# Designs tried in a protein design run: designed miniproteins, single chains, continued (3). Part 20

Each design is a single chain, and the fold is of that chain. pLDDT is the mean over its residues in the fold that is shown.

## One batch from the design tools (miniprotein)

Design m8714
Fold by ESMFold2-Fast:
Structure m8714 (fold): chain A 65 residues (1-65)
Amino acid sequence: SDKDLLEEAIALLRENPVLGLAYLEQHFEEFSEKIKSKVEEAIRAAREGRVEEAIRLLEEALESL
């Protein structure tokens, strides 16, 4: 589910940003269309080293469920 994917991604980003980013990219197509835009924004933030911003964006996506 979106919730499980988002919670796992947030946990991974907090512990290992490289692994968290890889997880988001690997599972991107599994996210529902309504949150993909925000997940894509989080992926861009993580790629640029803005890990806390990526986590915030994913938490906002989680709250929108």
Scores: mean pLDDT 88

Design m8715
Fold by ESMFold2-Fast:
Structure m8715 (fold): chain A 108 residues (1-108)
Amino acid sequence: MTREEYLERLLEIAQRFVEEILRIVKEDPAATPEQIEKVSRLAKEHLERIRKTLEENRDAPLTEVRRAVIGELSDLAVEVLKLLPNASPETRERILAVLQRAIAEIEA
């Protein structure tokens, strides 16, 4: 895998993570339309920051790039959970499982 292909893969993992988080939130019956819209905006902001991080760190050590992307995904998961204080235990577990899967894919 080339460096460029690997950075594209990191962005793809981040995009899938965002899509899965939004799906999980929308499936929670306790989530209000306002909360779903806030999560959608937050997800877009974090994804944009990941894109910028990947562009700025094109030549940085891959360990640093991986750490930065994992940090952004972790921050998004934490902020989503803060926005959903009434989320079911199932929704919380699903969000954490998606985060752990994304981290595992990035570290592989």
Scores: mean pLDDT 86

Design m8716
Fold by ESMFold2-Fast:
Structure m8716 (fold): chain A 75 residues (1-75)
Amino acid sequence: QKRLPKEKVEVLELMFRILDRVDEEEAKRKLSLEEKRELIEEEARRLIAELGKPELVEEAKELALELLELREKAE
C-alpha cells in the first residue's frame, strides 16, 4: 500500500502460483525443460482467463521462466 503497488505484489504471487504448477507435475514424472516451459505457458493462460489482467500475468510468466532457467542451469 505505502511502499509497493498492489500490482507488484500480485505479480510475485502469480509467479509462485505458476511455479507450483510445475512442481506438482514434476512430482508425478520427470519433465524436460520444454515441458516445464509449456506448463508455465498453460498456467499463465489459465490465470489470464480467470483474472483478466494479462499484463500482470505476462510479467509473472517472464519471472517464472527466468527462475526456471536458473534452477535448470544450477550445477
Scores: mean pLDDT 77

Design m8717
Fold by ESMFold2-Fast:
Structure m8717 (fold): chain A 60 residues (1-60)
Amino acid sequence: GPRAAMLAAAKDLFAQTGLSREELKARLVEIGLSEEDAEAIANAPDNVTRAKLLQEALAR
């Protein structure tokens, strides 16, 4: 479904090296996340926290 596609796309972005936090935020908004959720995820200290915040955002 759409949520599963968004989850997969976001995880691929988290695996990319060399993306800035600003670029990561912009790409997360492009795939359909809110600016608030995208900012929180992009500013997370590690990819484990990013995955947790992403799951919480998609559960709303």
Scores: mean pLDDT 81

Design m8718
Fold by ESMFold2-Fast:
Structure m8718 (fold): chain A 69 residues (1-69)
Amino acid sequence: PTPEEIAEKVAKTKNPAVVVGQILLMVGLIEDGKYDEAIAYARAIIEKSTDPEVRRLAQTVLEEAEKAK
């Protein structure tokens, strides 16, 4: 799925398992060295999500991916 599709799914869902799954996906991308993809996912979630905790987790992923690149 695209970063935009994932961000829309996270923004619309009330299911915590979906949110956790998307955060773990971004962490997995960083572990695989796919920093550009992790950055794209994190930015999309920050832009689309209104949940402060979700935005904070995405911001952390964004900073770690940018730092590692």
Scores: mean pLDDT 74

Design m8719
Fold by ESMFold2-Fast:
Order: sequence, then structure tokens, then C-alpha cells
Structure m8719 (fold): chain A 70 residues (1-70)
Amino acid sequence: IEEALELLEKAGVLAVIKGEDEVVKLIQKAIEYIKKGDIESALKLLEEALKLSTDPQVKKLLEEAIKKLK
């Protein structure tokens, strides 16, 4: 879980730099769900963020975070 949070923080920062505002919001909500222990809701939001993102680096970080949460 800690590794997933680190990956999501990096993905969020990069998404801000890339101007992916909706991806940033989904990542932030997913982080809150992870902190509450609601991994299922977090995974749904991260899969949506992955579909919306167009940046290959953001996508890679999201894919790695999703793997760490499963």
C-alpha cells in the first residue's frame, strides 16, 4: 500500500505538470479511498484515470500503482 501511494503521488504531480486536471482529481480521490481502506473504490477511480490519461509516463505510474493494490 505504501508503494502504491508513492506511485500515485508521483503520477498526480506529473498529471498536474501535463495539465490533466480530471486525472489529478481521480488520483486524489483514489488516495483518500486507499487511506480509508476502501481499495475497491480506489481501483475503480484509478482505472478511470488510466483511461482518461494521454501521457505515457502518467499511465505507467497508474498501471504500477494498480498492480501494487491488487
Scores: mean pLDDT 83

Design m8720
Fold by ESMFold2-Fast:
Structure m8720 (fold): chain A 92 residues (1-92)
Amino acid sequence: SDLEKGKEYFRQGKYDEAIKWYEKAIEKDPNNAEAYLNLGLVYLKQGKLDEAIKYFEKAIEIDPNYVPARSALGYVYLLKGEIEKALEYLNL
């Protein structure tokens, strides 16, 4: 699948290729919360924190109880020093 190809490129550190395949997965299924989570994780690896937040928020919009996306979003807010926002997502 497009999602599995994206994960393979991500494992190889080929982030631009991973993004292309995750975008194809989203094009086929716009409600694929996992594809948005994985796209956010690529941007996080690239240090693109605002892009990572955008995609983690989209994953949570699709599935509000998606713990991996909530945890990732909380972590990015900690990296930005946004402690109050981080706590909202980490349930601390």
Scores: mean pLDDT 88

Design m8721
Fold by ESMFold2-Fast:
Structure m8721 (fold): chain A 84 residues (1-84)
Amino acid sequence: SIEEEVQKLLDIIRDPSASEAELEEAKERLTKILEKLVEENPELSESLKETALNIAGRLLERALAERAGVTREELEAAARAAAA
């Protein structure tokens, strides 16, 4: 399923033993899958499409930060600080 494919790609991105090439490929594939999913759902409003892409971006950023050893709580704290 698409969900299983996305989860597999996120697992690669979170893996600190994955090479830079594997990380870049997983990131690119994840982005393409999510963009295609949005494009294939013409019934979604522009607002919902933007929300879906923003959620995808946040999932990717969290996976990359976890690979670097940053916790979810630290990411949320940094996001709040940036908004202040």
Scores: mean pLDDT 69

Design m8722
Fold by ESMFold2-Fast:
Structure m8722 (fold): chain A 66 residues (1-66)
Amino acid sequence: MEELEEARKAIEEGKYEEALVILLGIVYRLRYFEVENKEEVKKEVKELIKQLPESPIKEELLEELE
């Protein structure tokens, strides 16, 4: 998924707000739409969210992926 690479890039560059917006979009798609390789994408998204600074939104996103 191209958006996963964009999120990684944003985190690497310290653009955490940009990364958060991308990751929110991926989480929304995982929740409401069919996604190929759902378990693999879910795992990668969890790893990226964990790299974000501590925030209520980070906690909420991790709970959504449970």
Scores: mean pLDDT 78

Design m8723
Fold by ESMFold2-Fast:
Structure m8723 (fold): chain A 96 residues (1-96)
Amino acid sequence: MEDALTLTLKGMQAASEGKYDEAIKYFEKALELEPDNAFAHLALGRVYFLKGEYDKAIEYFEKAAKLGNKQAYIDLSELYRKLGEFEKAEEWEKKA
């Protein structure tokens, strides 16, 4: 069985190659091993954002933020700006 770190590194490699569905599978396996892995939640949010699945991206970024990942506040702000939700974007940016 691979450790969560190895799975997140494989997910990052797949995402960098545009293999988003493969990246999602690696990050989901990492979360099966470490459900509170803030980085894996952030990475899933980013992959869903790149796929245009914004509702899922928001869900994973919010989970990453709750787990203490400060980068997730910035990513949420950028996503809300893309959706035209400028007031929500500013709120999340101020928390970063």
Scores: mean pLDDT 85

Design m8724
Fold by ESMFold2-Fast:
Structure m8724 (fold): chain A 88 residues (1-88)
Amino acid sequence: SAEDAELLRRIAEEAEKAAEAAERGDGEGALEHLEKARELARRLSDAATAEALLAMIEEAKRAVERGDYEGAAETARLLAEAAREAAA
């Protein structure tokens, strides 16, 4: 739907910001953007897409919580790519 496409675009933007924050060692900023992505993903009407993106968000959050900022940035970038592909 048009609503899901807009949500997916916003999820990709928040994921990119999370990756950038993680690359700077800004764990709080990374978690803030991942939380925004999670709120957007919960609003998706396609349950399968929502479940897949929420799993990636959780993986990225756990990486930040472990201090694995490189892994968090990588997962956040994959999240952004997945959201963009789902919007197409």
Scores: mean pLDDT 91

Design m8725
Fold by ESMFold2-Fast:
Structure m8725 (fold): chain A 68 residues (1-68)
Amino acid sequence: DEHLQEGKRLRDEGRYEEAIEAYEKAIEENPENAEAWQQLGVALALSGQMEEAREALRKAYELDPSLR
């Protein structure tokens, strides 16, 4: 997914808010993309949004338990 890859690039650059937006776009295109939810959770945690990070990670693990 292009948005997922863009999000990873932005996160690596420390651009967490833009990475979050890219991951949200990836989820809009495929709400069952567990990797997109996991990466969203990581970016949210790095930006200090811990409650939102937990919810995104929970969704990722519900979709793909192997991510636990």
Scores: mean pLDDT 84

Design m8726
Fold by ESMFold2-Fast:
Structure m8726 (fold): chain A 60 residues (1-60)
Amino acid sequence: SEKEKILKNIEESKKRWPAVREAYLAGAERLGIDPETAQARLDRREKLFDEMIEKIKKEL
């Protein structure tokens, strides 16, 4: 079903998040972004992602 496909995609995305986090922090370092700013930006994105997932789950 479509709901099952959405849930599977969410779980796959969650499993990939640590790799995305690592790549983002490495990229930020190369751009000369300070570690606190990079971490704060990443934490904010992660929070928004979690909020979006919860909203999607409520709509399923």
Scores: mean pLDDT 78

Design m8727
Fold by ESMFold2-Fast:
Structure m8727 (fold): chain A 71 residues (1-71)
Amino acid sequence: MKAKLKVTYDPAADKITIEVYDPEGKVLFKKTTDASGEAVGDALIEIRKKLEEMGIELDPEPVTLPAAAPG
């Protein structure tokens, strides 16, 4: 089974939301954490462990952040 990893930064909350979707668009795992390297690292490790336990493969494409709005 192939899954997509999506990382979204919320500037209003200064938080990062990490979501893993299956091919049908269903969220398999969701973690919201502070935008610190340690918190993000811990969340990614936890997500990867869960996916490995489920036998789910991640798309090796790098995470792409949305472009900032002009303003």
Scores: mean pLDDT 71

Design m8728
Fold by ESMFold2-Fast:
Structure m8728 (fold): chain A 60 residues (1-60)
Amino acid sequence: MSVLTLRFANEAFARQMAALLRELDPTLQITVDGTSLTIESDDSPQRLIGLVLSAMGELL
């Protein structure tokens, strides 16, 4: 099990990131707390980081 916590500049960006991650992998357990996202997955940390980078690329 992998857990990754990300912090963003604002809550709207955090919510957009959560939505994109859920589209990329619906098995992810994502908790939004203000500007913070906590992502829980059974995948490796490397795979989880790759998904986050993919979502970041979509927003950029």
Scores: mean pLDDT 78

Design m8729
Fold by ESMFold2-Fast:
Parts: structure tokens; C-alpha cells; sequence
Structure m8729 (fold): chain A 64 residues (1-64)
């Protein structure tokens, strides 16, 4: 759990520095966020990946 949180924070920092060049980091963030059941980080990663279908599903999960 602690190691996964540190890795997620590292990925978030790297993506924030270069969102357009961070597709692989965003994919890794999405998988870790799914494992951690972190819906907000899943949403962030999906937005970076420009996956509109996944973004819509995650927003419905958050607000529903």
C-alpha cells in the first residue's frame, strides 16, 4: 500500500510535467489506481489518455 502510493505520487508528478508525453506513465497510473480503488486518480489518468468513454463511466461512478 505505502509503496503503491509513493509510485502513484511519482507518476502524478511526471505526468504533470509533460502530460502529452506521459502516455505510458498515465497507463501505469490507471492500473495502480484501479488496484487501490482510487477513482479520482483513475479519472485523472483516463483524462490524460483522452479516453472519453472511461472518463464518462468514472464521472457517473463519482456523482451517481
Amino acid sequence: SEELKKRMHELIRRIARDPRGSEQDARELLELAKEMNDTSSQLYASMVLNNEEEVKKLIEKIVG
Scores: mean pLDDT 83

Design m8730
Fold by ESMFold2-Fast:
Structure m8730 (fold): chain A 70 residues (1-70)
Amino acid sequence: SPERQEAIEVTAKLLLVAGAEFDLENNIPISEEERKILLEEIDEMLANRHLLSPEEIKRLEEVREKLLKY
């Protein structure tokens, strides 16, 4: 179903963001290109907030702020 595909895509993007969060917390370098892609993916997810829990939204906003300060 389209809804199932959308849920899978959101889950995959959340996993990508979790990887970026781990890298930031462990001082693993993120390239400028990777940073731009991550910011674009986070902004796209936040544009579809209705697919996210309040906890997921807060986590995405926190990772976004860290990437902007990087």
Scores: mean pLDDT 83

Design m8731
Fold by ESMFold2-Fast:
Structure m8731 (fold): chain A 100 residues (1-100)
Amino acid sequence: AAEEARRAAELAREAARLAEEAGDEGTARVAEGAARAAEEAARAAAEGKDLEASLLAGAAATAAASAAVSGRLEGAPEEVVELARRAAEEAGEAALAAWA
């Protein structure tokens, strides 16, 4: 759970950086939001706050998925879309791990 959330944060941060470099400020902002939620999910998981970690990871997954959609609509590089999509998958796995 904590490891998947950290990985989601790293992937979302990279998506935000590349979106900013491509001039897609909208996608960069959404990806930054996903990274923050994933970082908070990792913190909560490390502290044993399983419900909080699951909810924050779910929020990160939704934000990262939104960043992928935004990137496609704005014509961002495929790498931005793929990083955001991978961030959503990792955050989704972190959310589900809290129920195992």
Scores: mean pLDDT 85

Design m8732
Fold by ESMFold2-Fast:
Structure m8732 (fold): chain A 68 residues (1-68)
Amino acid sequence: LSEEQLETLRALLSTLSREQLENFRRWLERETKETIEEMKKKGVPQEVIEEYRKKAEQALAVIDEVLA
């Protein structure tokens, strides 16, 4: 994710309650896992899958930062 995308995500997440953030975090973690499984099924190159995983980890880190 770009710095601009991370700042946009941070701004949006800052409008959510702690409960909403925790629910969103659980949803994103599950969606990320399911999306990676689907990408593997479709034969998406591992390099692309790893890029997606890193972006998802960056998004989760922003959620954790806002929850702190």
Scores: mean pLDDT 82

Design m8733
Fold by ESMFold2-Fast:
Structure m8733 (fold): chain A 85 residues (1-85)
Amino acid sequence: GSELEQKAANLLTAAAIQVVAAEFALDMGDKESARSAVETARGLIEEVRKLAEELKKQGNTKSAEDAEKFAERIEKRVDEIEKKL
C-alpha cells in the first residue's frame, strides 16, 4: 500500500488500542487513566482525518473513505467512554 495508507492504518490501530486501554481503566475505576487515553485517541483520530484528506487529494478516494469510516467508529466508542467519566 501507499505510505499514507500504512500511516493511516497504524494511527487507527493506535487509536483502537487507546480505546481498549480507556475501557479497561474505566472498568478498574481509574478515571484519570481513562481520560488520558480518551484524549490520546481523539488526537490520533484527528491525525487520521488529516491523512484521509491527503489521500483524497492524491485520488485515493476509497482508502480515504475507509479511513474516515473506521475513525468515526472509534470516535463513537470514545464518546461512549467519555459519557461515563
Scores: mean pLDDT 89

Design m8734
Fold by ESMFold2-Fast:
Structure m8734 (fold): chain A 62 residues (1-62)
Amino acid sequence: GKAKKLVEEAKSLGVELSEEDARKVLELTKQGDLEGAIEVLKKKGASDLQASVLVGYALSLV
């Protein structure tokens, strides 16, 4: 599913993301809340660059 794809992409960048966190990022991204999606990723240890890349990837999935 889309959440699992986002988890695997995050893992490839060194970010540990649960399927629940990935679903939340995807939902925020779908709603246009990109800042909220970035904040979720940063709380999980993503850098600003990693969070931006992952939100861009999430946009390709929604």
Scores: mean pLDDT 87

Design m8735
Fold by ESMFold2-Fast:
Structure m8735 (fold): chain A 81 residues (1-81)
Amino acid sequence: TEEAFKLFEEGSIAYNEGDYEKAREYFEEAYKLEPGNVLILLNLATVYKKLGEYEKAAEYLREAAERLPGLKGLAKEAEEL
């Protein structure tokens, strides 16, 4: 949706500014609107890694791997967190 895209953009801006807490908030709201969006899942995983929340990062990476079964590297990255 247009709303999810706007939240994703805001989250990406916050992430690039180093505000990982703010980026998490925006990406979580985008995830609520589009839980199947792999780009949102990957960005949530990256943000949680920056925040030191490796268990949550692994959960989002595994969810992304389920959405795109061909992305085998995501499951391996989740195991290495």
Scores: mean pLDDT 81

Design m8736
Fold by ESMFold2-Fast:
Structure m8736 (fold): chain A 80 residues (1-80)
Amino acid sequence: LEKAKEAVLKTAEEVLPKYLSQDDANEVIEELKKRLDEAKSREELYLAIAYTVNKVMEKASFEDAEKIAQALADALRAAL
């Protein structure tokens, strides 16, 4: 679980600044960190990612949000 949290967070820190402003990327990353810290199961980890994607959809185009969602999902699958 910890390895998966680290992989997702690292990917978010790399990908979000490519599609969001620095301020928006920082806001979303801090919210993700909080939700990842609170996650105790794989289900809660999935919910943390889903919440992050919803927040990105408020700040970015649907196309950019899809790219971010895919990157986070790929990071999660690679790390489990």
Scores: mean pLDDT 79

Design m8737
Fold by ESMFold2-Fast:
Structure m8737 (fold): chain A 117 residues (1-117)
Amino acid sequence: AVTLTESGGGTVAEGGSLTLSVKVSGVDLAEQGVGWFRQKPGEPREGLASLSGPDGGAVLSLAAAGRFTPSKDVAAQTAYLHMSNLQAEDTATYYAAVSSSVGGETVYGEGTQVTVV
């Protein structure tokens, strides 16, 4: 079974920074990419960033570009999203996601709340 344990959420002042993390088991982060998503109340879930498995290549949405940096520690089976210059509009529940296997289903974490005040 694939499990994702998310942490690093909380309350932060505008202009501040937070680093979200996800500990992954059941898949190898050397082979599988990790994606980051967020959802605001009443809005659809939006993609923010993805980091590929083998290459570590990053793709960022326009909302994330220049402010958010995905990374991973393959030996630790942990992925990170460093978020800088946070704004009130970044208040949302943030989710990490991985594929259960190559070409398999997407598994989402339970989410972590980020509140910008």
Scores: mean pLDDT 83

Design m8738
Fold by ESMFold2-Fast:
Structure m8738 (fold): chain A 60 residues (1-60)
Amino acid sequence: MIELARKLEELRRKLAELTGIPVHPSDSLENVREKAKAAGAPDELIDEFVKAEEEYRKLQ
């Protein structure tokens, strides 16, 4: 769990740095994808974040 949480924190930081938009734990994955894609974030980064967030939510 701790490794996945750290990975999510790093991915959220990278997305916020690239897009200027903070990602909250309560945001829907579709909403995150839409915002990040509109702001020009790489698809690879978006997909990695979505996968990690889905895994993390499944554990909660």
Scores: mean pLDDT 73

Design m8739
Fold by ESMFold2-Fast:
Structure m8739 (fold): chain A 90 residues (1-90)
Amino acid sequence: SYVELLKELIELTDEALAQIKAGKPISSENLQRIIELLKKVAELETDETRRHALQLLIDSFEQHPNDQIKIESELVAARLIARRELEELG
């Protein structure tokens, strides 16, 4: 379900951010999994402005796969979008 996808995205971004704070690099595998979830969320998003914002975020992740600072900011943005969407549904 859409709610389950949003919860999974929040959990994975929380885990990735916790690993960064612990001084551990994000694996390419975990980053790809987050990108795949973002794509699924964007596919189900009905608001055109939010879909566009999600696509820009996906593009940013894919263009900067080795930029640790950009990845961290993109994870924070992804988590914020997912949390806001989940809050609107509750």
Scores: mean pLDDT 83

Design m8740
Fold by ESMFold2-Fast:
Structure m8740 (fold): chain A 61 residues (1-61)
Amino acid sequence: STEEVMRELKRKVEELVEKIRAGKASEEEIKKMEDEIVRLYLSLPPEAQEEFAAYARELLA
């Protein structure tokens, strides 16, 4: 479901941000995580994509 994809996407973005802030992720690991996040994001309907983009922007502020 869209809700399950959104929950997984938010979890993965939070994990990526934490790893980057901790300085413990390799460039290869970061790229793999980003690729997975992009794939999940593109599977969402447009309305959910906008919701996620707003969430990610707030998380990165």
Scores: mean pLDDT 83

Design m8741
Fold by ESMFold2-Fast:
Structure m8741 (fold): chain A 55 residues (1-55)
Amino acid sequence: STESFLEDLRAYLERNPDAPAELKEAIERLLAGDLSTENVERFFRLASEHQESLR
């Protein structure tokens, strides 16, 4: 569901305050209602890259 997805995104920002600015922008767009395939895919790519850099 969209609401659950947006709630998870807010939680992600709280848990990842040091996330790159580009990743935060992608999340911000999703929270603003830009649920385009391109923006969703960009978020997952950037989130994966950030997670890899931490592990």
Scores: mean pLDDT 78

Design m8742
Fold by ESMFold2-Fast:
Structure m8742 (fold): chain A 88 residues (1-88)
Amino acid sequence: SRAAELAEEAAREAGRAAAESDLPAERAAGAAIAAIGAAETVRLLAADPRAPPEEARRAGEALAEAARAAGSERGEELGRRAAEEAAA
């Protein structure tokens, strides 16, 4: 699904930003791990026809926040787009 593709890209961008970050390594890694978890949640919810669209949207919003915390503006944008696509 498009939501899952965007979420995976957001998590990859968060990981890259965390690796290059001036943040303490453990905080940067924690933010990247949170982004990976949120992206997986988007993928699972977007694939389940029984899941409420608003739950997938919230997972995408959590992904955007985690990517921002990792230092990725690009990841934040992609996470927000994943949230919108998952809710459609």
Scores: mean pLDDT 86

Design m8743
Fold by ESMFold2-Fast:
Structure m8743 (fold): chain A 85 residues (1-85)
Amino acid sequence: EAKKLLEEIIKALEEHAEREEDPTLQNALKSLIEVFKSLMEKLEPEKAIEQAILLLDSLKRVYEKRNPEIAKELEEQIKRLEELK
């Protein structure tokens, strides 16, 4: 269940990275996606969830002024991860 949600989050981030027109933000998203993939492979599910929440919160803050719709989507993903604790 946690693995499925993390896979859905990675897919959503990959889609946002492909649509992102700012090269700096696109590179940041690609780096974050690699971190998420690494968390899924290397960490226990609880620790992977905790780290994923921190990373998504950081990304949400970047998007709050740039794209509020993406920020809201990230906040909803954070809430879903919190419910799995």
Scores: mean pLDDT 77

Design m8744
Fold by ESMFold2-Fast:
Structure m8744 (fold): chain A 63 residues (1-63)
Amino acid sequence: MAGDIAVALRDQPVDTPSVLALRKGERVVVLKEYPNGDVVARSLATGRTGLVGADDLEVVGRA
């Protein structure tokens, strides 16, 4: 997944400073994947970086 473009499968509001706020259908670049299923991603819409669950993302291509 690192280096891939993924789409948010659902809205993800920020409830902690480390979590990336996303709208359903928003595209991100996956930067890191952790063994527990968390990923560090950058939003293509906002340029913000943060944590997202891997199961909340669908890979659609490469960055």
Scores: mean pLDDT 74

Design m8745
Fold by ESMFold2-Fast:
Structure m8745 (fold): chain A 58 residues (1-58)
Amino acid sequence: MKLTPEQKELLKKLAIEKLGMSEENAEKVVEISDEDGTGLRLLAKESGDEEVKKLAEA
């Protein structure tokens, strides 16, 4: 896994709060990000959040 449990929880929370995603959709984004890393990068770009961008780079 590329993401830590804390990073997965943060990403899910940000997807729900910043992008207005449902919990189900946010979970799918976290799973895609964990497998390919593309979901996290896309979320960082879409949210414009510096914390999410730093998380994607880490």
Scores: mean pLDDT 67

Design m8746
Fold by ESMFold2-Fast:
Structure m8746 (fold): chain A 55 residues (1-55)
Amino acid sequence: AIVTDRNEALVRRDPATGQAVSEMLPARVTKEGNKETITIEGPDQTYVIELEEEN
């Protein structure tokens, strides 16, 4: 599944700590180099979203 507009709404960063926080569903965040992988566990399937920061 593709999540575009809700990609930012689903995961946000805490400005104090810089950690990614999921809003809608329980999610795990894994950081690998310049990429963050967000794994969202749904009832029937798992969604994986990759975020890349350039700055």
Scores: mean pLDDT 57

Design m8747
Fold by ESMFold2-Fast:
Structure m8747 (fold): chain A 108 residues (1-108)
Amino acid sequence: MLVPAEAEAGVAPTRAMSANGHETLHVYGIATSDPAQKEEVLKKTLENIDRAAEEMGVPEEYVEKMKELALEAYKNGDVFVFSAGLSSDEADMEAALADLEETVEALK
């Protein structure tokens, strides 16, 4: 269910900082086992990835991989969960993709 504690977090990417001190935009999506809600949250998550990537100047290759991982998360189990920070820094993006891959694998 995309009902964040802060209303903004579920509607648009939220500004944050990476472990390396670089500015990021955090994309978050969560949905229960309701198929209609999962599909809507996936759609919003993919749109938010595109918006965050454009705002932060993320290279296309990282955006494409992140969208693939969002689709894998959608196919996993009974609940959709996605959480990732997007940055223009290549090391931050490689770390974010590695964390996301571990999360997706853990939920299979």
Scores: mean pLDDT 71

Design m8748
Fold by ESMFold2-Fast:
Parts: C-alpha cells; sequence; structure tokens
Structure m8748 (fold): chain A 79 residues (1-79)
C-alpha cells in the first residue's frame, strides 16, 4: 500500500525530529503532485523555521510530534 509506505516514511522522519517530518511531508506533497517545490526550497524553508523557533516553541512542537507519531503507529497497525 502506498499509504502504508508514506506513513512508515513519516514515522521514521518523526523519530529523527519534527523538522525532518515537516521536510518529508513537503517532499511527499511534491512527489504526489500536490505541490511544486525544489529540494533546495524545502531545505531553506525548514532551516528558516528552525532558526525562528524559541525553546518554548520547540517544546510544544516536540510534544505534538509525539502525539502524531502515536497516531501514525496506530494507523500502520491497521494496514
Amino acid sequence: SELAKLLQELKEALEKGPLEALRLQAEQAVRLGNASRSQAEIDAAVARLEAALTPEDRARIEEKAKEILKEIEEELEKL
């Protein structure tokens, strides 16, 4: 299943960190034809976001990433 593959890739990226998950999500959107961005544009956008984050923002994003990771693991178990 293409969905199972996309969810597995997202799970692996989230385990590396929420910014890597955002990078992968943008890459997947381009691959699926839902967006038109170069890899350099995606990388630059992620770098700008990381530079703009406060420690409090990073903590909130990390907690949300843990929640999303749990949901992805539950969906993968159904596939």
Scores: mean pLDDT 74

Design m8749
Fold by ESMFold2-Fast:
Structure m8749 (fold): chain A 60 residues (1-60)
Amino acid sequence: VGRLFRAVDFFPKTSSDELALRPGDVVEILEIIDDNWVKARSLTTGETGIVPKSYLEEVR
């Protein structure tokens, strides 16, 4: 999916399935997991993982 989102806050990676976020990081949403989590790819690091939806805002 070609939707880009920006991290609004720092999210520390606490599990191997998670993606660490720094404020301003841009990610591509790959999959919606549930109401709270999405699978995304970081355009900064190239890594993929799950992140909380509340930490992201849509880039227009």
Scores: mean pLDDT 78

Design m8750
Fold by ESMFold2-Fast:
Structure m8750 (fold): chain A 75 residues (1-75)
Amino acid sequence: MLTDEEVEEIFRKADKDGDGTLTLEMLVEFVRLVSGGRLTDEEARQAAEFLLKQADKDGDGTINFDELKEFLRSR
């Protein structure tokens, strides 16, 4: 399993705007990196959509690192 530090590093790589939030497209890239390339682009997109719906408690259509980390810890 990835450590919190490894998740943060991958999050920063996916966060192309550097604002500490991921849009759906950036979250797809995050999921691909976390999976080590084991998912297809379509599977990564489906996983990213699921993650966004579960972790986006603010309803702003983005996910911040804290929301993502708490979601991953709950599983």
Scores: mean pLDDT 73

